# Designs tried in a protein design run: designed miniproteins, single chains, continued (2). Part 65

Each design is a single chain, and the fold is of that chain. pLDDT is the mean over its residues in the fold that is shown.

## One batch from the design tools (miniprotein)

Design m6379
Fold by ESMFold2-Fast:
Structure m6379 (fold): chain A 69 residues (1-69)
Amino acid sequence: MTDEELLERARKLLEEAKKSDPFTGLVNLGVARLLLAVARVMGSPRQEEIDALEAEINRLEKELEEKLK
């Protein structure tokens, strides 16, 4: 699996999380974070895109966590 494939999968999981219930959404965001972490460890030249995706995940994660409380 390439860094490009990891980023594509992470983007798809983020999109699915937006359409899911809060619990399922948080699980999908967790998997997306893992994929981005692997891409970083691989030395992806797309660090700016990874940072942007992590920022979106962080914002959505906080929103979904509030809905579960």
Scores: mean pLDDT 80

Design m6380
Fold by ESMFold2-Fast:
Structure m6380 (fold): chain A 90 residues (1-90)
Amino acid sequence: GEIEELIKKLEEIRQELLEKYPDDPLAQTAAKLIEKAIQAIKEGNLLEAEIYLGLLGIILGVAKLIGDEELAKLIEEAIELLNKLLELLK
């Protein structure tokens, strides 16, 4: 279903962040927040998932501020997928 496809896309972005940016603390933090958001969704804790989404927004802001455009794009895509997933679950 659409929910399973969105989760798979989020897991793919998480893996790409870790593989493409293995030494980047912002990428590692974003990947961890994506993992926690997916876990919260699987457990039915949508409020916790929304908190991790908010934290991802802060990390996106930092990535944009420091000029890491490729990292920012991946985080932005993850945020868009999480927003869509949460909307489907409400």
Scores: mean pLDDT 89

Design m6381
Fold by ESMFold2-Fast:
Structure m6381 (fold): chain A 55 residues (1-55)
Amino acid sequence: SAAAEAAYRAEVARLVQEVQELQQLLDSGKISLEEWIQRMNAIAQRVRELERRLA
């Protein structure tokens, strides 16, 4: 549906922003590599759940 597509696009945009912020935190040394990996894995899990909900 159009509403589901709009919700998907909005959530993807938020996830992209979060990935960019995490990269900046890693590059500036404000988070560890281990913390970055954990947070990136959480984002990947959210992407998979979002894809499943659209199927």
Scores: mean pLDDT 83

Design m6382
Fold by ESMFold2-Fast:
Structure m6382 (fold): chain A 110 residues (1-110)
Amino acid sequence: EAKKYLELGRGYLLNGEYEKAIEYFEKAIAIEETAEAWNNLGLALYKLGKYEEAIEYYEKAIAIDPNYYEAWANLGLALKKLGKEEEAKEYAEKALSINPENNLAKELLE
């Protein structure tokens, strides 16, 4: 059931239906808290321009799995949107230390 809600949320996220994506990621989290579900909830909020809320949920993803490099990269991107360039670079470097192939983290350091 949690996996089904996570997949539905991901489908809505890819289709640009961010409010529906949030609904299904919240349903997934209510059953099982995972780094992936918190990161995806944060990404949906980021797409809605809610950068500070997105950061809170990326931090929850990292608290569950500190090696979830996508959450570190997404933290950096959200911080850059808030004008916090130095903090953004710090988290991009963290993402690259876990996965050197992360394109978002590479772009944040350019």
Scores: mean pLDDT 88

Design m6383
Fold by ESMFold2-Fast:
Structure m6383 (fold): chain A 84 residues (1-84)
Amino acid sequence: TAELLARAKALADEGREAALRYLAAAPSESTPEADLSPEARAALARVRAAQAELEALIATMPPEAAAQAQEYVQQAIADVAAAA
């Protein structure tokens, strides 16, 4: 489970970094996806990919490990919100 938790933390960190890149490149959250720059679209795609992998990983974890992985997700969300 330590390896699964390390993987979950790495995915949460990756999603955070991608979200910060997206915020730096996108003029607003209301900007239509079609009007995003290639850099903003790539960052958004990476956020979605990391989120999907993290959700799939958490679904396979024991409940206690899943709860800890969810804490990593919440911390990543808080870090992005604080930087925005």
Scores: mean pLDDT 77

Design m6384
Fold by ESMFold2-Fast:
Structure m6384 (fold): chain A 63 residues (1-63)
Amino acid sequence: MAEEVRKRLASLPEEERKAFLDEMRKQLFTEAKKNVDDIDKLNEIAELLRLLFEEEGWKPEPL
């Protein structure tokens, strides 16, 4: 799953990669809210979110 996302990102130009990452992140947050009681699903979503933040150059949010 994470591997598929990474391969797709590698095939896109930088501008489209940013849009794709933003869209995937929004979808994953929606899935997490829907599956709050499903630990296995939440773990999968957390791993994908971690990958997306890594690809975007994660940095701490300002307070």
Scores: mean pLDDT 68

Design m6385
Fold by ESMFold2-Fast:
Structure m6385 (fold): chain A 59 residues (1-59)
Amino acid sequence: MLPSLERRLREAEERVRAGEVSLELEIEIGVLELAAAVLKDEESLERARELERRLRELR
């Protein structure tokens, strides 16, 4: 079964919290932001943007 957007956002949030800095995580966050925008899910879109900001701070 395909993971829900919510589950993938939570997993990405955990990875950022652990201090992971990887191209894979950067791509995953970009995919989540695009998915949230297509679904018009404002809450998930803001969460994905916050993760992008946090990842940028770690780099």
Scores: mean pLDDT 80

Design m6386
Fold by ESMFold2-Fast:
Structure m6386 (fold): chain A 98 residues (1-98)
Amino acid sequence: MHLEEGQLLFTQNKLEEAVEQYKKAIEEDPNNAEAWLNLGKVLYELEKLEEAKEYYEKAIELDPNNAEAWYNLGRVLEKLGETEKAKEYFEKAKELSA
């Protein structure tokens, strides 16, 4: 329920409300990699780059084969100026997308 509600709010650009729903989804199931990934995405849109990075890293810890999580972590690292790490993570995402 909270994951689906968060996704709907995110599509409606209700970013702060989406954060609240994804946090509730994580409280109910802290091993839900999709909830961590989606929370990272909404924080990236809010330009909370350090928080987005931490939540993408958690998503990868739970699901290391999720190409989207690696790609999005690469994007946040580029914005933080960590260009070499971003390149490595984009290459990892590309491998997983094959």
Scores: mean pLDDT 85

Design m6387
Fold by ESMFold2-Fast:
Structure m6387 (fold): chain A 71 residues (1-71)
Amino acid sequence: HMTKEELEELVKKYEEDIKNAKTPEERAQAWANLGIAYYKLGDKEKAKEAFEEALRLDPTNVKAAQILKEL
C-alpha cells in the first residue's frame, strides 16, 4: 500500500530518529524501522545492515532476527 516516495520519506524519518534517539532501546527500534522501510523498498542489502545494527543494540529483538534470516 505504501508508495516508493512514502517509503523514501520514512527512510529519512527513521535516519532522523536514529540521530535523535536518547536511549539504546530507542536507537535499536529506529534501526529496526529503517530495516523494514529498506526491505519494503527492495533494498535487501541496506535492510540487512539496518537489522544487524538493531540486533547489535538490542539482541532480544526476535522480529528483527527473524526478518534477517529471510534476507
Scores: mean pLDDT 85

Design m6388
Fold by ESMFold2-Fast:
Structure m6388 (fold): chain A 92 residues (1-92)
Amino acid sequence: TEELILKLAQEFIKKVRPLLPETLTDAEQFLLLIKIHSAFYEGLKAVVEGKMTVEEALEKFGQILDELKVPEDFKAAALEIFKEKLEEAKKA
């Protein structure tokens, strides 16, 4: 399960990285990616361990993105990618 979580987390970051606002500095983009990756990893792990549903993980992740004040288009895209990765993890 740890290897699967790592693989899905890497795939998630590869998909969201190009979507980051160009208005942010490289350092701000990097820090935002770390925070988003941490939130993704915790949600994915909770779903894999049966502690949280896909729907609950998406809600919590959306709340974290709101706290991080990301643009609405980025939030929508990140949630869609996260849902894809959560559903992949649940089927494995």
Scores: mean pLDDT 81

Design m6389
Fold by ESMFold2-Fast:
Structure m6389 (fold): chain A 63 residues (1-63)
Amino acid sequence: GAESAKAGAEAGAAGDAAAAGAGVYQSFLISNSPDAKKGAEAGVRGDAKAAAEYAKKGMEESE
């Protein structure tokens, strides 16, 4: 959950869209969060910034 979202947000900040998407996707599989799903979709599109933003939201919701 939160660990995968954190890893996704960090990867997104570094510009690694694939790693960001993977981290958010793992968070989605555990929490079934709409924001995690949107982050995974952004990561698949190569949008590192959007993936990072949704991963961060998923992490905040898990706190």
Scores: mean pLDDT 62

Design m6390
Fold by ESMFold2-Fast:
Structure m6390 (fold): chain A 64 residues (1-64)
Amino acid sequence: SHLEQGQRLLAAGRYAEAREHFEAALAEDPNNWRAWELLGIALEHLGRREEAAEYFAKARELEP
């Protein structure tokens, strides 16, 4: 899945590519709170801390 591919890229330090896979996962399921969380982590590594904070907030809202 895009989530699994993104997580592997994130672990490898390939943050921009990880972001693309997490965005693809969210295009398939925008209620996937884990994808919002992982996208936030990728954005923190890319230096985009304000956007990361917004995505973490979305993840928390969607989490059961």
Scores: mean pLDDT 85

Design m6391
Fold by ESMFold2-Fast:
Structure m6391 (fold): chain A 80 residues (1-80)
Amino acid sequence: SDGMQGAIDMVRLLALEVEADVYEEMYKQGKISKEELIKRLKDVLAELEALYQRSTDPKLQARIKELIERIKKRIEEVEK
């Protein structure tokens, strides 16, 4: 069952990466405001932090943490 949970968690991580990228592209195209982008990235960040706390795979945790740090930095850049 651990292998199945790891696969589910990986799919969730990949979906969250794609979701963040989609919001960035929408912002770049002028389809959403800066405020909406920040809100959406913070929502993705909350889901990534929850996934990080529930994950038992150190390699998956490291990948989640890297994405968390990237999104946090991006929020700071956009808030300028």
Scores: mean pLDDT 88

Design m6392
Fold by ESMFold2-Fast:
Structure m6392 (fold): chain A 81 residues (1-81)
Amino acid sequence: MTPEEDAEEADRVLKEWETAPPSLTPEQARRYRRALAVHEIAEALKNGDKERLEKIVQALRDAGYTDEEIERLLEVAKARV
């Protein structure tokens, strides 16, 4: 999946889950959180908000994301900017 395709999938997930039922399976919750992370990173990059970007990256590490996964999320978010 290209970064552009991944970004489109993230946007689709966020749009769908905005109107989704309150309860999510663990897999659905992970997918939603990943999509939300891409959106938040893209917003931070658009605004040049380095402090917000650093906090998002730290939150992802605390949530168990690897450095490789975080780098992938940054690539996907950059494709949206």
Scores: mean pLDDT 77

Design m6394
Fold by ESMFold2-Fast:
Structure m6394 (fold): chain A 106 residues (1-106)
Amino acid sequence: MEIEMEVGDLLRLVYELAKEAGLSDEEITKIMNELLEAIQPLYDRALEHRRAGDLEGSREAVRQGAEAAMKKFKEYLEKYLGKKVTGEIVEVDPETVSARVKVKIE
């Protein structure tokens, strides 16, 4: 599977793949919480930089958040689902505090 998506959609993809793999609601909730705990501080930092008019700081925080999301996504799919994951950041938007990623799952 190869797909391009907004970085926030990675959380949905993890949920859908974990559910299809037969993980319990408790296990899925734990994975989702661990992903959010890793990403949320970087998202908050990006918003703070944007509100201060620091678009470069916001851009770097968004990029770091997308990298952290991708790293955790790879770790969880490889560890819990036995899937090989590769991916790259294709776009970073500091004004909307968003990023697009391209992901390949094998």
Scores: mean pLDDT 80

Design m6395
Fold by ESMFold2-Fast:
Structure m6395 (fold): chain A 55 residues (1-55)
Amino acid sequence: MTEEEKKAIRDALAHAAKQGKLTPEAVERAIQGLVDTYGLSEEEAREIVEEGLKA
């Protein structure tokens, strides 16, 4: 997974968070999706999602 891919994911998550549509369940599903799609650890996927929500 590249740094550019991480930035794109963080930007998409930040946009969704701004609309108030990210519930805790939606956040957990995003983490699971990253683990499944990119083979990341749950910890790495969680960090990417949290950085996206921060941006």
Scores: mean pLDDT 77

Design m6396
Fold by ESMFold2-Fast:
Structure m6396 (fold): chain A 56 residues (1-56)
Amino acid sequence: SMEEAEELARRAKEILLSQGLSEEEAERIYNETLKILKTGDPVVIRTARHDLEKAE
């Protein structure tokens, strides 16, 4: 869903900020990630969720 896509993209941004990326860089990556996830492909969303779980 769109809500899940936004949460995954937000989580990725938080991880990047915690690793010392600038807010500008994190926002750019957030926007690109959100565009990809907003395609609504369940496989893409599942893969992103799995990758974020491993990054935590």
Scores: mean pLDDT 73

Design m6398
Fold by ESMFold2-Fast:
Structure m6398 (fold): chain A 59 residues (1-59)
Amino acid sequence: DTVETLRKGARDFYKKGKELEEEAKKNKGNPEKSKELLDKAKYYYDAGDVATRSADDLE
């Protein structure tokens, strides 16, 4: 089911985003690395939002 696949994908993206955000918090002593991790977290959160909207549009 495409909708189930998209919703699973969204959950996986949100999980990765959260993990990267927590990793950024652990790297506060390295601002450049922390910023890179936060930028990656934003990418995964945005991807999760896109997958969620795509699933909603199919229902």
Scores: mean pLDDT 83

Design m6399
Fold by ESMFold2-Fast:
Structure m6399 (fold): chain A 70 residues (1-70)
Amino acid sequence: MSREQILEEASLTMEYLKVFIEMQVKLKEELGVKPPQSLEELEEFLALAKEHYPELYARMEELLARIDAV
């Protein structure tokens, strides 16, 4: 992997984390959903995110696809 590819992957990963944090904040503040502490809780959290914030969820899926393409 080249330096440019590493920087691109890091940049996309940071954008993914920003969107994930936005979803955590929105779910906690608007619906009282606590941050997931297990893999099972993470799957339930993502299902709620997809239902209530489909635009943010779609952005996360797009960013993951772009990371996989690097």
Scores: mean pLDDT 79

Design m6401
Fold by ESMFold2-Fast:
Structure m6401 (fold): chain A 61 residues (1-61)
Amino acid sequence: SMEELKKQADEEVKRAAEHLKAGNATEASREIQRAIDLYEKAGLSPAEALRYVFEKLEEEL
């Protein structure tokens, strides 16, 4: 479902934030890309997905 995809994307953003805090930029980049893809599958546009990822990253950092 779209709700499950959004929840999965949120978890990927949390993992990305943890990698950023640890200085693991490459791993963080992979998690961010996965989150964007999942938000787009949930019905967000590419621009909306990117904005949502940055908003969620701010919440976790």
Scores: mean pLDDT 84

Design m6402
Fold by ESMFold2-Fast:
Structure m6402 (fold): chain A 94 residues (1-94)
Amino acid sequence: MRKEQAIADLERLIKNNNFSPETLKELQEILEQLRETDDPEEIISLVNKAIGLILREIGDRIEQALQDVKDYEAGKKPLTPLAKELLEARKRRE
């Protein structure tokens, strides 16, 4: 993969996804490092690091949505949009 394509793909992922401020900061730091390096091995390493951060964020979102469902069922807070989608998906499987 060319460096320019990797940068463009990562910028598009950042723009089209609602990442946490912490994940967003780390992804922005990876983007800056990608712009400053011409080493193919470093580019591959940075791309793999970005993929790892994105997968971690998705996992964290799923865990938070599951906790939001539990809190809703316990009467502690209203249902979040993602938790509502998970509940509706569960009901459609029945």
Scores: mean pLDDT 72

Design m6403
Fold by ESMFold2-Fast:
Structure m6403 (fold): chain A 78 residues (1-78)
Amino acid sequence: GLEEAREAARRAKEAGEKGDGEKAVEGAVEAARAAAASGRLDAEIGAGVALIALGVGKVAGKEAEGGKLGGEAAIKGV
């Protein structure tokens, strides 16, 4: 649920800070899925924003930054 989303978001932020784009994206996707699965409308909106941030980060070649921002967006929707 929401706590799993926060933990995944923390992992995404840490991976992004270390420049690990793959793990940052993985953590952000997990955070978005867990937030959406929480059954809260605000968390579902946050998950949508997180997926958009991930897509933009990948296109820009800034996957670590996109993953970090995506994780934050998934949680801030609550």
Scores: mean pLDDT 65

Design m6404
Fold by ESMFold2-Fast:
Structure m6404 (fold): chain A 75 residues (1-75)
Amino acid sequence: MIEEAREYVERARETGPGEGTRYAAEGMHLASDALLAGDPRATEVLREAARLYAEKAREQIDTGREEARRIAAER
């Protein structure tokens, strides 16, 4: 369980914002399950997955804002 969570976190880092957000979400789910099972490593992995999820989601939002600004500036 926790090893799978770490694998998804690593895939999230290597993947672009859209797919990275999806992989980070799966990592969070697996780490949450490990936490409920009493694995002390789960808190660290869950925190990392959550941070990465937020980072990838923010990158996606920022890219959209930048694109909107670029279109406006080109008028």
Scores: mean pLDDT 77

Design m6405
Fold by ESMFold2-Fast:
Structure m6405 (fold): chain A 55 residues (1-55)
Amino acid sequence: RRERAREIVELLRANLLANPANPLTLRQIADLLGISEETVRRLLALAEEEGLMEP
C-alpha cells in the first residue's frame, strides 16, 4: 500500500517534468496501474499523510 502510493507520486512527478502541458489525469494513472480512480485518489491522500508527497 505505501509502496504503491510512492510509485504513484513518482509517476506523477516524472510526468509533470516531462509533459507539463499534458499532465496525467487520475483516470489515466488508474488505468496504468489497473486500479480505480477512487483508489488512486485515496493512495495520493495516504502518500501526503505519510510525508511522501509535498503539498
Scores: mean pLDDT 66

Design m6406
Fold by ESMFold2-Fast:
Structure m6406 (fold): chain A 61 residues (1-61)
Amino acid sequence: SEAEELIKKAEELIKKYKEAKEKYPQVAPNADRGIELAKEAIKLAEEGKLEEAKKLLDSLE
Protein backbone atom coordinates (compact mmCIF):
# COMPACT_ATOMS: atom_id res chain seq x y z
CA SER A 1 0.00 0.00 0.00
CA GLU A 2 1.06 3.65 -0.30
CA ALA A 3 1.24 3.90 3.50
CA GLU A 4 3.62 0.91 3.66
CA GLU A 5 5.82 2.46 0.94
CA LEU A 6 6.00 5.78 2.84
CA ILE A 7 6.82 3.97 6.11
CA LYS A 8 9.64 2.05 4.38
CA LYS A 9 10.99 5.31 2.91
CA ALA A 10 10.92 6.94 6.37
CA GLU A 11 12.70 3.94 7.96
CA GLU A 12 15.39 4.11 5.25
CA LEU A 13 15.89 7.85 5.97
CA ILE A 14 16.20 7.12 9.71
CA LYS A 15 18.89 4.52 8.90
CA LYS A 16 20.78 7.03 6.72
CA TYR A 17 20.63 9.73 9.42
CA LYS A 18 21.91 7.28 12.06
CA GLU A 19 24.81 6.29 9.76
CA ALA A 20 25.58 9.96 9.02
CA LYS A 21 25.81 10.98 12.70
CA GLU A 22 27.97 7.92 13.50
CA LYS A 23 30.40 8.91 10.71
CA TYR A 24 30.19 12.68 11.38
CA PRO A 25 29.30 13.46 15.04
CA GLN A 26 29.14 17.18 14.12
CA VAL A 27 25.85 16.55 12.21
CA ALA A 28 24.16 14.72 15.13
CA PRO A 29 21.76 17.62 16.03
CA ASN A 30 20.55 17.92 12.41
CA ALA A 31 20.42 14.13 11.96
CA ASP A 32 18.41 13.74 15.19
CA ARG A 33 15.91 16.33 13.93
CA GLY A 34 15.62 14.42 10.65
CA ILE A 35 15.01 11.18 12.57
CA GLU A 36 12.21 12.80 14.63
CA LEU A 37 10.57 14.23 11.48
CA ALA A 38 10.81 10.83 9.74
CA LYS A 39 9.17 9.22 12.80
CA GLU A 40 6.37 11.82 12.55
CA ALA A 41 5.94 10.88 8.86
CA ILE A 42 5.54 7.20 9.89
CA LYS A 43 2.83 8.23 12.38
CA LEU A 44 1.05 10.34 9.71
CA ALA A 45 1.17 7.45 7.21
CA GLU A 46 -0.21 5.02 9.84
CA GLU A 47 -3.09 7.49 10.44
CA GLY A 48 -3.85 7.55 6.68
CA LYS A 49 -2.55 11.12 6.21
CA LEU A 50 -0.56 10.07 3.16
CA GLU A 51 -0.18 13.50 1.50
CA GLU A 52 1.08 15.05 4.77
CA ALA A 53 3.50 12.14 5.31
CA LYS A 54 4.79 12.38 1.71
CA LYS A 55 5.28 16.17 1.97
CA LEU A 56 7.20 15.79 5.24
CA LEU A 57 9.47 13.05 3.79
CA ASP A 58 10.07 15.07 0.60
CA SER A 59 11.25 17.99 2.80
CA LEU A 60 13.96 15.71 4.27
CA GLU A 61 15.50 14.76 0.89
Scores: mean pLDDT 83

Design m6407
Fold by ESMFold2-Fast:
Structure m6407 (fold): chain A 92 residues (1-92)
Amino acid sequence: NPVVLHKVNAVAAELGLDKALLYGLVYQESGFNPTAQNANGYRGLVDYFRALLLSDTPKDAVTATAARNLLAPLTDDQIRQFAIAFGSTEPV
């Protein structure tokens, strides 16, 4: 989905994350199991990606700051494990 990919590219740059990882998380949104979000940090990340997909308002900066705070204590490996849990894929 090229429209979603365009938004993901902007968010990836803002959070300092790989765009394929973010696209995979956003793509899995509709099938996301809430019980898989065991920690508040993971739930907040999902809410952030969801808000960016659904919102066209310039208030994303506040949510982006919250997401960065949630990601700051996570290692690259932990973020990678999060993406793997969602079976991320970007080509359709």
Scores: mean pLDDT 48

Design m6408
Fold by ESMFold2-Fast:
Structure m6408 (fold): chain A 78 residues (1-78)
Amino acid sequence: SRSETYERLARLLAEQKRLQEAGAPEAELKAFQARVNAEILEIQATDPEVLEEASRIVEENAGDVDKAIELLRKKAEE
């Protein structure tokens, strides 16, 4: 569902932030980014409209990842 896809995207952003704040090694960050890229391709195939809106939210909130995560979770509840 669209709600599940928005929550999935919010969790990916939250995990990326956690890894960066924890000072994860570059290799671990790259491995995580590869997983994110694979998930994004899957979402693009199943829920392209959700990905377009989520990308807009992230772009409009560049520099405030917490707000982007919050807005994506709010979309999941709609």
Scores: mean pLDDT 84

Design m6409
Fold by ESMFold2-Fast:
Structure m6409 (fold): chain A 61 residues (1-61)
Amino acid sequence: SSAARRAGLALLLAELKDAPEEVQVELLLPHFSPEAARLAVELVKAGESAVKAVDAAEALE
């Protein structure tokens, strides 16, 4: 389901919070457009939760 996919991606992004930005973007690219992946990573860097970041990326698609 789309909800399970979003939850999995949010967990992945949260686990990678201390990884380089390029690694975070690269791991999201199979699931999102480059624009959406960039948005999710920027939101996490700005202090948003991974769940909200992934939801925003999905809304952009």
Scores: mean pLDDT 79

Design m6410
Fold by ESMFold2-Fast:
Structure m6410 (fold): chain A 81 residues (1-81)
Amino acid sequence: MKEELIEQAKESLRKAAEAAEQGNISLAAAYSSAANLLAAESGDKEATAIVMKGNREADKYIEQGDYKAAAEVLRKTADEL
């Protein structure tokens, strides 16, 4: 159901944050991508927009090598869902 998919998206974003803090950028990308798919599957357009925005902001910090800032963005995004 919608609520279960959103909870799974939150958990996926938190796992993405943990991976980013560890410097495992490929794993962080996999989890953040999973969160986007879960939010989209829920049919919640607002939740999908929040995840897409958070992922773009986190990617900006990853490109700069600021993995701690990327993780903070991903956790904040999960909390906004």
Scores: mean pLDDT 86

Design m6413
Fold by ESMFold2-Fast:
Structure m6413 (fold): chain A 73 residues (1-73)
Amino acid sequence: TLLELGKAGDPAYVPALLRALSSPDPEIRRAAALALGQIGDPRAIAHLERALATETDPAVRAALREAIAQIRA
């Protein structure tokens, strides 16, 4: 799953996860956000902030905020 890619911590998965942030499925967007947070690649921050600006799903918004906080920690 996308979340398992984040647990692996491999930055090679970052481009695929960034594409998944644009998925029409909110469960996929949420999993991609959490995975990006777990990988911790600072290059993802701008993409996560852009996604948060347009996201209306509260669970996905929470995941995006958590991911940004984790990467910046």
Scores: mean pLDDT 82

Design m6414
Fold by ESMFold2-Fast:
Structure m6414 (fold): chain A 89 residues (1-89)
Amino acid sequence: MSKLTKAVVTSFRKDLEEEIARLVAAHPNLSAEEIKALLREKFEEDIEALVKLIKRQFPEVSDEDLEKIKEAVREAGEELLAEAEAKLR
């Protein structure tokens, strides 16, 4: 649902932004490519965990709605990863 999708995307962006900030602060001597690889691995794990959580908490959510949520979350995550890469330059 649109309302649920917006709430999920907002929460996901906040969590990923905090993780990006922690990784950047913790690894000042890693290259942008190395940090991006770590972020990419975390990003994929978080999306999978989020889809599982939504299915468990909202079993009435259709597969079509889950795909829309997954797509919106993936787009938001890719946007944040691009922003992080720019900061690591």
Scores: mean pLDDT 74

Design m6415
Fold by ESMFold2-Fast:
Structure m6415 (fold): chain A 101 residues (1-101)
Amino acid sequence: MLSKEEVIARVKKRLRDELGLSDEEIQKMVEIVEAFLNGDFDKAVELFKELADSYPPEDVDRLEAMVRIIAEELREAGYPLEKVKEFVSKALDIIEEKRRK
């Protein structure tokens, strides 16, 4: 399993390089990843919902790309697949709800 610091560094790099996120957006995503890595699943989901609520509906595809990057890096790091799937499922439900508005 990769260390928390390595996972966070990899996520930060991909969010910057692939999505062009601002440092402020990257910091919010880091807080979500840190909550997940600390085993605080409910907090990770809550923080993601707060982030999603701050985005306009037209930018929702960026949220989906962020979730994909996080899921890929968590899987590569050796985190339990079922926990990663559970987070992705809840995050996608939040994104889908936002798309309908």
Scores: mean pLDDT 81

